# Designs tried in a protein design run: designed miniproteins, single chains, continued (5). Part 86

Each design is a single chain, and the fold is of that chain. pLDDT is the mean over its residues in the fold that is shown.

## One batch from the design tools (miniprotein)

Design m18986
Fold by ESMFold2-Fast:
Structure m18986 (fold): chain A 113 residues (1-113)
Amino acid sequence: MLPSEEQIKELSEEVREELLKLLDELEETIKKYLNGEISEEEALKKLLEVETRLGVLQLKLAVNKGNEADFEVLRFLERLVIEAKQAVKNKDFEKLKEILKKVEELKERLEKA
């Protein structure tokens, strides 16, 4: 389930900016894979890079001052990346299209908040 509009408005500015970059990379990776522009191996490598950057951001917030909304939205994106990796491995193009739609909807909510 997508993060609430209230949770998105409560995001710290730093987390919002980094989330938009990560969502852009996730969207581009899924689109390129669906279009046959990148291999399964390349897609999985790019998704692992996004997952790693999410982990680093979550760790920084845990050590410093992260709010509840920051952690909830980051956990949601982490779940999308894990699901995308699984869908690529399974060649589940329907699931990848569903994930892509959720990424696009989350980006729209972040840009409007």
Scores: mean pLDDT 84

Design m18987
Fold by ESMFold2-Fast:
Structure m18987 (fold): chain A 65 residues (1-65)
Amino acid sequence: MEEEIEELLARLKAGITANAADRDAVNQLVVKTVNELIEKYGLTQDEIDELSRRVAAAVAEARAA
């Protein structure tokens, strides 16, 4: 699970970097990635909160690049 989450976050960061000029595409990638992780792993609220923080950090890192 953790390794799979890191892989999905890495793919999200790459997708954000590739679409940095398109805010709508970036927003759709974020929503899609979060929903895929929630659906696949049956996350608890605490795990969803942690995932949300990790996604926000990944978005910030990709946007800073």
Scores: mean pLDDT 74

Design m18988
Fold by ESMFold2-Fast:
Structure m18988 (fold): chain A 68 residues (1-68)
Amino acid sequence: MKKVLLVVSPNRERAEQLAKRALEEQGYDEAIILLDASVAEGLALAKELEEKEGLDVDVAFDASAALE
């Protein structure tokens, strides 16, 4: 099963740093960055990828971006 991280952040640089860490240090096979998505949209996409594509999907929300 392919392990995927969805990164939800309006900050591109921070999203790319989180994705790079996930791929290099945390054993993820793929990372998908959503720059302008809501929490609900990120969760909906994760569910769709798990149910339709059979992917193992984790979602990371950049809390610092949500507070600005």
Scores: mean pLDDT 75

Design m18989
Fold by ESMFold2-Fast:
Structure m18989 (fold): chain A 65 residues (1-65)
Amino acid sequence: MSPQERYEAVVDEVFERHPEEGAIVRRALEKLSQGVELSDEEWREFERAMEFLEPELRRRMAEVL
């Protein structure tokens, strides 16, 4: 599985289990992939969303980032 396919699979699973937190994570990662800098507030939202995820999902996200 390619790095991109692994990334998309994990992000989709996060969104499926946690739609609100998944939307925050997806938005932040989309902006970063486009070279857009996140604000301090957007970074706090991203960190809080990541902390909300199950340990398994957090580990899988860390592996694809």
Scores: mean pLDDT 77

Design m18990
Fold by ESMFold2-Fast:
Structure m18990 (fold): chain A 57 residues (1-57)
Amino acid sequence: PVTEEEALEEFEKVKAIRDKLGEKVANEFNGILMGYVGAAREKGFKRVEELARSSLV
């Protein structure tokens, strides 16, 4: 089962990739981040949801 800690680690890896690639992939990563918001909300992972939401462009 996925824990909130495991989800946070995976999210930070995704965010690091997005930050490295910059604005040219921002729209694609916004889609991925919205997926994280939805999944985190369903699981009650408030920290993951907030980090994903604050990372939207």
Scores: mean pLDDT 73

Design m18991
Fold by ESMFold2-Fast:
Structure m18991 (fold): chain A 113 residues (1-113)
Amino acid sequence: VSDEELQREIDEALALMQIGVLRSTKQSLPDIGARAIELYERYLATGDEEDRLAAQALLLSDTSVGLARKGQWDQSEKYLERARRLASQTTRYRAELERAVRLAREEAEKIRA
């Protein structure tokens, strides 16, 4: 296992933990964050792995924009790449997730410009 693969797995696990915390507090979130919680709750109810992957991809996409706003461009790009890879592992949500990743990338690029 490469250091890059290990770091990716850690970041994915942290994203899942964050969704769990947000779900338990029932906080109001932006559209992408709210959708990530919805999909994670479906995963908890059904055990459907595709809902879990979709929730992680959406959270990583949203987090990448937050990182860009903080000037953390390299970390933002890494999160967008991880979100894209997770999206490619889904079938039902692929188009929705690919759109979310594109919109997050466009927003990050606008912030960087």
Scores: mean pLDDT 74

Design m18992
Fold by ESMFold2-Fast:
Structure m18992 (fold): chain A 80 residues (1-80)
Amino acid sequence: GDKELVDMAEKQLKKAKEIYEQLKKNPSKKLLLELEITLGMARIIRGVAKIVGASKETLDRLDKIIDEIDKLYEEAKKLL
């Protein structure tokens, strides 16, 4: 059950990295919003994981993914 949540969060991280690369080439408020939505989705996935009783290992992995997306978002804000 936990694997699907991690896979979903990793897809959000991949999307966040792709958006960040686009923002470095062409800064856009729309792309920043898309990155913010990606961060929000990762946080929702983590919240669901906690509610359904995911393992500590799974929650720690989700927290690491969220931290990485959050770091990209903070760096992206400096480009606008």
Scores: mean pLDDT 89

Design m18993
Fold by ESMFold2-Fast:
Structure m18993 (fold): chain A 81 residues (1-81)
Amino acid sequence: SPIEEETEKVLASLEAIKDEELFRLAALTYAQYVKESSDDPEVIAKAEELIQMVRDNAPREEILKKIRELAKLAAKAAEKK
């Protein structure tokens, strides 16, 4: 589905970043961009969770899981009328 394709594309792009510091900066930038670009309360809340996880130095695997959740939710919200 287009939602799954967009979600996997975002994940693949971020997961490809092997440098830990650069990965965390990219995840934070992505979350901030999604938060600023969306008016959906669920998307905004999920982006804020991801921002907080990066700030709290959460494990890479947990950040990737939250990125997947956020990307999927953002893609769904973008298709709502």
Scores: mean pLDDT 84

Design m18994
Fold by ESMFold2-Fast:
Structure m18994 (fold): chain A 69 residues (1-69)
Amino acid sequence: SEAQKLLEEGNKKYEEGEEAFKQGNLDEAIKLYEESIKLYTQAMKLGNSEAGKNLAKAYENLLKVRKEK
């Protein structure tokens, strides 16, 4: 489904964001988490409940990166 495809793309961006954060690339991590949030939000609007949980985690990590900056 379209919702599942958006969830999977969001997961890829989230993983890339986590990798960037671990490497200390804070600006890249912020952008990747923002992209994952956008994709998860779209998946959630299409009825994917798992995207809602992932959205919360992505938002938490975005806040953590912003504190390190």
Scores: mean pLDDT 87

Design m18995
Fold by ESMFold2-Fast:
Structure m18995 (fold): chain A 110 residues (1-110)
Amino acid sequence: STQQTLQQLQDALKEVEEAAKKGDIEKIKKSLDTLLSIFKQSVKDGNTDMQMQAAQALAEAADIVSKYNKNKEAIQIAKEALMQALKVETNKDSILHLIGAILRLIGDEL
């Protein structure tokens, strides 16, 4: 259901924040992989609303990683998750959220 998937997105975002604060790189990657899987499933399902919600959650997760963890490896993992999402996304609004997050990550490295 939509409500269950939205709860999974919120739970994964919370896990990203906790992992980022602790410097748990493996847990950051696992939580981002969960968000990416939800996004890919929404693309397969043709669920445009869920694609937008999952893309926003991926962008927010990347922002959280950058905010709490200045580790280059963690930032690279977040960037790679966004790049993988871009390979499967066709919706313009979702693409803009993902690109925006990538540009913010690059800006934080400069």
Scores: mean pLDDT 84

Design m18996
Fold by ESMFold2-Fast:
Structure m18996 (fold): chain A 73 residues (1-73)
Amino acid sequence: SKLKEIVEEAVRLEEAGKLEEARELLYKYLELDEEEIKKLERVKENPENASEEEKEVALKVLEKIKEMAEELE
């Protein structure tokens, strides 16, 4: 499973203290770009002040995460 391979590699990076590289690897697998990540962070930090577009992008990211979880199971 590609998901299991990516998760295993991310765990190894975290164990080596390379937390940022581990996060980047997972984000690339989810096909998240820098703009999508910024919108997600903005929604997390200020959900009440987030625009409808930012909330929509955040929901799209969460759907990708759910799909990954289903592939792992």
Scores: mean pLDDT 70

Design m18997
Fold by ESMFold2-Fast:
Structure m18997 (fold): chain A 95 residues (1-95)
Amino acid sequence: SMDNIYVPNEKLQELLREVGLEGDSFTYDTILNALGEYFIRKNLIDPNDPTLVHVKGTLLGEMLGLDEIDSRDPTPIVEFLKRNTTPLSEVLAAL
């Protein structure tokens, strides 16, 4: 089923390519894992508070419009995914 497959927009695809994720459609779990890898590779996690992620100056921070995120609050990332992805079923229905 394509019910859980999403097409990221161009900016999100650029971000995902920075962590080696190629392709044009993914599950949300795949995108979330790639965002976790982005935090690690860019050294964004605060060394004194692992719940705090410093995204200022990154493409992710630009797309979020935030300087930092609290990993205990899922709301910014959930809204980010909804804003920057389209269900594959909707893309195919538009063709």
Scores: mean pLDDT 86

Design m18998
Fold by ESMFold2-Fast:
Structure m18998 (fold): chain A 64 residues (1-64)
Amino acid sequence: GDPELDALVERLRAQGLTRPEHWDQALAELKKTSSYKRSLSLPTPVSKQRIQELEDYLRRGLGY
């Protein structure tokens, strides 16, 4: 696992952001992480693939 994303998932679950309608809020918090920001600096198409992996990780962690 990614320790930063694991901490984010735990925080969002504690805040009750575990329903599909909360996805936009969860995604906004993901975009603040260093993991997401590093992914944006990668060359295309790798940046898009890595971002999708981070989004999938977050969705699975939140139980979506």
Scores: mean pLDDT 82

Design m18999
Fold by ESMFold2-Fast:
Structure m18999 (fold): chain A 100 residues (1-100)
Amino acid sequence: SKLKKQQELAKEAARYAKKAAEEARKLAEETGSEEYAISATTLESSAKLLEEGYKNPERSYIYVGAASGLAYMTGASTGSEIALKAGDKLQEYGKKIKEV
């Protein structure tokens, strides 16, 4: 069904954001960099937002779009390539959810 496909995509987006947050946290721990710590914290918040979003699969593209925006802003301000890539990937998920 359409709802099942949207929910599966929303859950994939949430899993992606969680992995990106974990990678950013590892970099923060390895480098002691404040910028990486900020990046990790923002991506962790994005993952939580996406977990809320998949409870309403039809509207989850809104949450994914917001999470993508946060990831891009974080990447731009911190130089985090992980955050920039998360922005791109989440934007792709949001588009796919909207087009189901």
Scores: mean pLDDT 83

Design m19000
Fold by ESMFold2-Fast:
Structure m19000 (fold): chain A 65 residues (1-65)
Amino acid sequence: KETEERLRELYDRMRADPDAFRDATVSQLAKLVGLSPSTFTKEFKKVFGMSPLQLRRQLLGAQRR
């Protein structure tokens, strides 16, 4: 559905350019996909099995695995 597609698009963007999201808050990420922070976090965990901030930490910590 539209929500899953937007979440996948954000996920791909974060993987392609982790630095662009270094300072992004959950609220800012949620805004990019048109969701509230609570709904965004729930849907993101449902689709990817991890929180948006956890993904960001992995991408920035390993930086281009």
Scores: mean pLDDT 78

Design m19001
Fold by ESMFold2-Fast:
Structure m19001 (fold): chain A 63 residues (1-63)
Amino acid sequence: MPTPEQVQRVRDEIARLRQRIDALLQRERTAPLSPEERTQLQRDVARLDQAIRELQRMEEELR
């Protein structure tokens, strides 16, 4: 059973990842993304998907 602190930690991670992804997408409108920025975006999107799945599992256990 996940603790409320663990749930909050995953939620904070999701919020941070969403902010970073949004910042990169906003930057794309100003200048093309560098290969490094594109790689970082891919990593952040993959981690966001994983974190959302973790949160869903935790919430499923808590109902």
Scores: mean pLDDT 81

Design m19002
Fold by ESMFold2-Fast:
Structure m19002 (fold): chain A 98 residues (1-98)
Amino acid sequence: FVKELLESPLYEAVYLFAKKVAEYLLETRYAQQKNEEEYKRAKEKIEPIAEETAEAFMSLPKEEQIELLERMIEELRRLGADQEFIDMVEALLEVVKK
């Protein structure tokens, strides 16, 4: 997945990242709660949320995009997030710096 982000244009990379995170959170929540109706409603919102996230990110100046991603990396490390998520945000930061 990290390679796919690195090879994508910035908008597409942000979209794919946002979608991947949203899907992971939805699957994790569903595994814990087993609420099928909530799962179906949330799943329908993933693509619109990913699009809105990508559009919002692209509206930021490059310096703010870099600062936001750097803060995300720091917070993910502080929270003990999986290395895979940290690697994805680092890949996105590399795409922004191009």
Scores: mean pLDDT 77

Design m19003
Fold by ESMFold2-Fast:
Structure m19003 (fold): chain A 94 residues (1-94)
Amino acid sequence: MEKEKEEIRKKINALIDEYKKQGMSLREALLAAASDILNPLYLELVEKGKMTKEEAEKRANEIIDRIKQLIDEGKYDEAVNLIVEEALRLKKEI
């Protein structure tokens, strides 16, 4: 499997475990981990002029809404995979 996907997944799982230790639910921990991983990547694309702030906000909102939907459906592994795939896509655009 691709080393980059494994690295991102490990970071997400570590963040989820840490947030759960702090008393967050799995839902809260997943959403917090998604923001921690994705928000810096969106910011870097905006700062480099590769994406407008409006485009970044729209994409971030669409991804977070989809993550929320997957969590509400009990599809936690699919939610983690969505965060990994979006992070890889953003890194490729940087």
Scores: mean pLDDT 85

Design m19004
Fold by ESMFold2-Fast:
Structure m19004 (fold): chain A 61 residues (1-61)
Amino acid sequence: SRLDEILEKMKEVLRSLVDAGHSREAVLRYLDWAVEDLTHLSEEEREELRRELTEFVEKLS
C-alpha cells in the first residue's frame, strides 16, 4: 500500500541518519517533523506512521 511504501522509505532515511552518527534524540525529532509534513495523509495514518517509526528507531539503537 501507499502507507507501507512511505513507512519503508522513511525507515531507510532514519536508518541512514543513525548510521551517519546522529543521536537518537535528533533522529526522533526529524521523524516527528517529517511525519507532520505528510499533510496528504489522515491524522490517524500519521499517528500510525509515527508509532511504527518510533518503535523502529528504538529497536535500531
Scores: mean pLDDT 83

Design m19005
Fold by ESMFold2-Fast:
Structure m19005 (fold): chain A 104 residues (1-104)
Amino acid sequence: MTANEELEAFYERAKKIIEEGPALPFEILGKEYIYSSEAKEKAFVLTFRYMDKEGREVIAAISSLNTPEVKEYLKKKLEELGAEIEEVSSDDEYNMTVVVGRAR
């Protein structure tokens, strides 16, 4: 598969997880991949924005890999978008990383 085909497959999976979880409307801010030297494979990254139930703007990123390198990349990306990091979580079953930040 091409990197674009793998990225779109990851995006569709991540979208289902988001829709089944918070069930809130969300906006895609970016779809990308980076190479993880720790895992020696591509980490696909989806960055998105949504409003929580309190009306607060949340910026979040989800990655296909759970490595320290990927966690730091996601944290830095959200901070560059103006978010304060609230949560960093890892899905041990699927080896995925999720970083959640609040705008402001």
Scores: mean pLDDT 73

Design m19006
Fold by ESMFold2-Fast:
Structure m19006 (fold): chain A 68 residues (1-68)
Amino acid sequence: MSPAAKERLEKLKEEIRKILPENAEKVIARLERMVEEGELELEKMSERELVLTFTALLIEEIGEQLDE
């Protein structure tokens, strides 16, 4: 990954761990896979796009917990 992508990924991982102590590892693993598979081009994303992506991942995780 580019240096910018690594920096942004690490910041997102820290935010996820602060917000979701129980589910952080699952969300982080999904985020890392999306970056590795090229679904997320962190170096091309704006600050706003990063926040929206982070929010979408949180909503998906919460949605999965409600769909029992």
Scores: mean pLDDT 72

Design m19007
Fold by ESMFold2-Fast:
Structure m19007 (fold): chain A 70 residues (1-70)
Amino acid sequence: MRRLSREEWLALGAAADADGDGGLRGDEVLALQRALKALGYEDLVKVDGKLDDSTVAAIQAAAEEVAAAE
């Protein structure tokens, strides 16, 4: 996956919330990081499977863009 739709971003957000405070693991984090890189956040996140501050900031930026677009 390279670019996510609004529903895909909502699904990832729901999965992170269901895991408790974004306790995503391994493949889910990797998939999310790949999507963020495809959206232009390539320099903010590495595809390491780690949910660090840079990855969280990129998620929030993408979510804000989706919210502003409606």
Scores: mean pLDDT 61

Design m19008
Fold by ESMFold2-Fast:
Structure m19008 (fold): chain A 96 residues (1-96)
Amino acid sequence: TLEEKAKEVIKYLEDNEGDKYEFSKEEPESGYTPAEVSEKNFEKYGGLFKLPEAVKKLYPEAKSILFKELPSEEFRKKVLELEIEEGIALIQEGVA
């Protein structure tokens, strides 16, 4: 399920990136999620990225996520997998 996949992403953050990120109440200026992070947009937006929709449901007080360092490729891959599952769920429900 999307909730299970979102929890897997959060568990990965806690286990592997715990001191490198913070949930923020600031609105992200970019529409980029961590799956779309690059060195260029990391520098431009000061590490502040949009939360995936499934993650926002788990942390409704957070508006964004702030990374102190470029997130790992493995974390970016897990966020991308979550976003793919979100897209599949919408298609399966006949709303995408």
Scores: mean pLDDT 76

Design m19009
Fold by ESMFold2-Fast:
Structure m19009 (fold): chain A 81 residues (1-81)
Amino acid sequence: LLEEMKKIAEEIFELLKKEIPEKAELIDQYLERMKKAKTAEEVALITLAALSTFESQLSEENRKKARELFEKLVELANKAL
């Protein structure tokens, strides 16, 4: 479950880095924190923090994709309760 959530979060971070390569270093700081997360809640909160910071710089198409991935991540986190 935790590894599945991290895989989805990594896909979101890859999407962010591909569209905003000029912010890759900052995005990688969030990614490293997410990789070190030990709980489902930490993975979700760190990923949400990254999206809250960078989402406005995404195209509408990629914002929708990132949102759908995040919703899937939250659904998995809720199953971990």
Scores: mean pLDDT 82

Design m19010
Fold by ESMFold2-Fast:
Structure m19010 (fold): chain A 86 residues (1-86)
Amino acid sequence: DEVERLRGLAAEARATSDYLKSTESFSEKAKKAMEEKRKEEEKRRQRRLEEARDLPRDLLDALREYGEALVELKGIAAGFQQEGKE
């Protein structure tokens, strides 16, 4: 089931993001990189949701949840990349 798969992926991504945030202290440069990456990915997510707006509600909600979780996770990854530049 696509809905169950997407919600599972969203939950896993959220758990990963929470774990990573609990283990790392990011510099101001890393926080800025995280924010910029989240903004870029959020724009892509909004475009995909607009294209998918006519999907069944449960599927649309699952896509929204997964997209939000992925934006946060990619933001955190950008923070780690910025720290690695040191």
Scores: mean pLDDT 77

Design m19011
Fold by ESMFold2-Fast:
Structure m19011 (fold): chain A 106 residues (1-106)
Amino acid sequence: SVLERTRRMVIAGEILEVLVEAAREGKVLSESEVRERVEKRLGTKIPESLFREIIEEMEKQGLVEVERVVEDGKEIRYVRPTEGGIAVAEVMRERLKKALELLEKS
């Protein structure tokens, strides 16, 4: 549905933003840490299964890389933006900024 696609697109955009901000600070985030930050930004909880599906879609699109690490017998997934993902986030941020500036100029 259009509503479901819009929801997924909004979550994916927030994921990229969180990852780019973390990368600028020299930080690597686990999938659970990314989800917590996105949930705080959106003011809502996101089911882990939906979040994982969106991350996997973004990985297939070449926007993020997922590093799977086994720590004490448990798999932890670390998420990083690709160069392509950073470029997409920068373009989207510039477009949003210009749109907001046009709305403020009255």
Scores: mean pLDDT 85

Design m19012
Fold by ESMFold2-Fast:
Structure m19012 (fold): chain A 92 residues (1-92)
Amino acid sequence: SRQDGIELTALGIRAAGVKFSIEYSKDTKEIIEEVRQFGETMVDLAEKRGDAESAEQIRRLTEKLIEAIEKGKKEEAIKLVDEMAKVAIETV
């Protein structure tokens, strides 16, 4: 499934939604919950593919993203969302 354009599109849409919440939501707890759910979905997909290394990398990026949100570093947080999506897409 290295060529699954539908999966790539779905990941891009989810990433865009999380970035929107980071930029426009004032509820840090709500943003963190969305980020955790996004990360858990990406980890589940990697684990179902048998890719434990990508799953671990996504977990690490999720924690970095939560830290960036807690510190109010919106630009860094948005960059980390893109990095998580890229890992989930490129590391099969």
Scores: mean pLDDT 78

Design m19013
Fold by ESMFold2-Fast:
Structure m19013 (fold): chain A 79 residues (1-79)
Amino acid sequence: MKPPSDEELRKNTKPEDIERAKEIILERMKEAGIDISKLTEEQLERRALVVVYTAKKLREIGKEIDEELKRRKEELEKL
C-alpha cells in the first residue's frame, strides 16, 4: 500500500483538523526549545497533515479496542 501524497491527505482531511494540528505542533516545538522562526507555513502544514492522518488511524484502532473492552466488561459484570 502506497502512503498517500500530501495532496491526497489535504483533500481527505478537514481544514479544522489541520489547523488544530498546526497549533499543537507549534506548542510542542516551543516546549522542546525548537526554533520555529525557520519553519515555513508549507512545512508546518505538511507536518500537520501527517499528524492528523496518523492520529486518525490510531483513533480507528483505539475505537475497536475500546469497543471490545466495553463488551468484555459488560459480560463480566453480568456474571
Scores: mean pLDDT 72

Design m19014
Fold by ESMFold2-Fast:
Structure m19014 (fold): chain A 66 residues (1-66)
Amino acid sequence: MKVVTKTFPKGTPFQSILGFIQELDPSVLADVTFPAGFAAQTLPEEYVIENTPLKEAVERLLKEYG
């Protein structure tokens, strides 16, 4: 499983975060269902991913903001 370290500043569109993950490993998003309008949201605060598997990073984003 691929791990990633990346910091997204406050105001980053969720679609940009998902696009970053999709570019690294498209399979991570293949079986994920997002709430309506999820990708249209922007980060209310800085989001830090450090040595985290991509799947866990997606799950964390959904738990916090979905």
Scores: mean pLDDT 77

Design m19015
Fold by ESMFold2-Fast:
Structure m19015 (fold): chain A 98 residues (1-98)
Amino acid sequence: AVELAEEGGKRAAEGLRRMGQPEAAEEVERLGKELAEAIRRGASPEELYELFLRLLGVAQAGLAAAVARHGLTPEVLEGARLAEEGLKLVYEAVKKAI
């Protein structure tokens, strides 16, 4: 669960970097690590869900900014797919920790 949260955050961050959103990528990677530590210390389901929603919100904002700046280019679409893969790993980490 811990490793899935950290890996998911890294994968989502890679997707955001491909979309030209390095600040969102850095924040998503940080939130993934924060979620991994919260899982490791046995944080409440409410706290894990809050961290997941923050990570999801940053990823969604990054995608919206990329679309607004570049349009639906192949790079933005590929970055979005990679970010979705990362978010699925983060969701599985939270699901297993609850």
Scores: mean pLDDT 85

Design m19016
Fold by ESMFold2-Fast:
Structure m19016 (fold): chain A 76 residues (1-76)
Amino acid sequence: MAEKEKIKEIVRKVSEELYKEGKANTLPSEDAIEQVATGLEGWNFKTSNLEAVAELLTRVEGFDEELAKAVVEALK
């Protein structure tokens, strides 16, 4: 399982990379990153349904489908 702080680091890095590539119009807030990391803290990314996890992340403000999928791919 991924540690909360490691998840936050990955979310920030992936968000910044997508923003630099022009695939994201804005960066998620620190509150949004905290919410995502808290929700993902208990997940085993080797055995979880990654598509379902990505869909749940799109419900967080500042997270579109592209960012959600990229975060999930970075965590596996």
Scores: mean pLDDT 73

Design m19017
Fold by ESMFold2-Fast:
Structure m19017 (fold): chain A 79 residues (1-79)
Amino acid sequence: SPEIEELERRYEELLEELVALVKQLSPENQKKVLEFAATRSREELAPVLDSLSREEQLEAVIALLEKGIALAKELKAEE
């Protein structure tokens, strides 16, 4: 599916961006991003994941990555 292939590429690009940003943060702020990701995955994503299509799963993970990137950028700006 072209839509799934596009979402998979976006997922990979966002994941690489998040990892690169997190590596630039202080250890304290790295923990904040990891805690945010763990909490969101457990409380918001995991309970509904099995009810989602592959496309919807990718969209949900992409949205979480975008929020993580935004948090990482905000934390870096405050350093």
Scores: mean pLDDT 83

Design m19018
Fold by ESMFold2-Fast:
Structure m19018 (fold): chain A 78 residues (1-78)
Amino acid sequence: MEQQLREQARRGSARSLDKYSKITQEKLDKGESEEEVQYDVDQMKAHATSLRPSAGKQIKNPKEAIKIGKQLVEEERK
């Protein structure tokens, strides 16, 4: 059965997405630029794409990354 492996992978991606969403938000709140958070945003794109293939393409800036990230993390908590 691949159900458990799929569930573990999704939960892992959701945890990473939640982590990087919090890091990105904290850095932006401290006045860091979009360039300074680019690494964190790229990590969010990768994990978002793992949860929803179209999500990474929709992330065009850090604010959208945080918004999409929170939505995907919330869906995985259900």
Scores: mean pLDDT 79

Design m19019
Fold by ESMFold2-Fast:
Structure m19019 (fold): chain A 73 residues (1-73)
Amino acid sequence: MEVVEEHVLVDTPTRLVVGLLLRFPESVSEEEKKRLAEELARRRIEERGYRTVRVEVHVISPTEVGVLATGEA
């Protein structure tokens, strides 16, 4: 798994929103891509001191996944 793009969309004392574009080998299943994407997004939120409240995962292509994650303090 590779992080192609990472964007901080909202960064306030009470709320964090991050967008990720991830690349996977085609051999990885859609379910496994979604699981790994959600796990990474949660870690990114937690590492910044926020609690993960929402993760949205969208499979864009066989090798690319978009993620939108929301954290709260």
Scores: mean pLDDT 83

Design m19020
Fold by ESMFold2-Fast:
Structure m19020 (fold): chain A 86 residues (1-86)
Amino acid sequence: SMEEDKAQLAAVARDQLTALGASEEAIEKVVNWIEENLEELLAMSREEIFETLKKRLLEAGLSEEDAETAAESLTLTIETLRARRA
């Protein structure tokens, strides 16, 4: 379900961002944005998902390197969710 997929993606995002040392404020901003926009993300190409997530991670205050790392990980998670729905 969409609710289960949001919960899984939120958990992955929290774990990844915590591992990168992101602030609680940054984690909540990113997680809330992803949950609100998951349907749009699922309709994007892999490249569009990556670039969109990277932009949001940078806006939340992550470094370029950390934003790229997190965006790559989260893009793979979204691709896994999309494949499961096909």
Scores: mean pLDDT 85

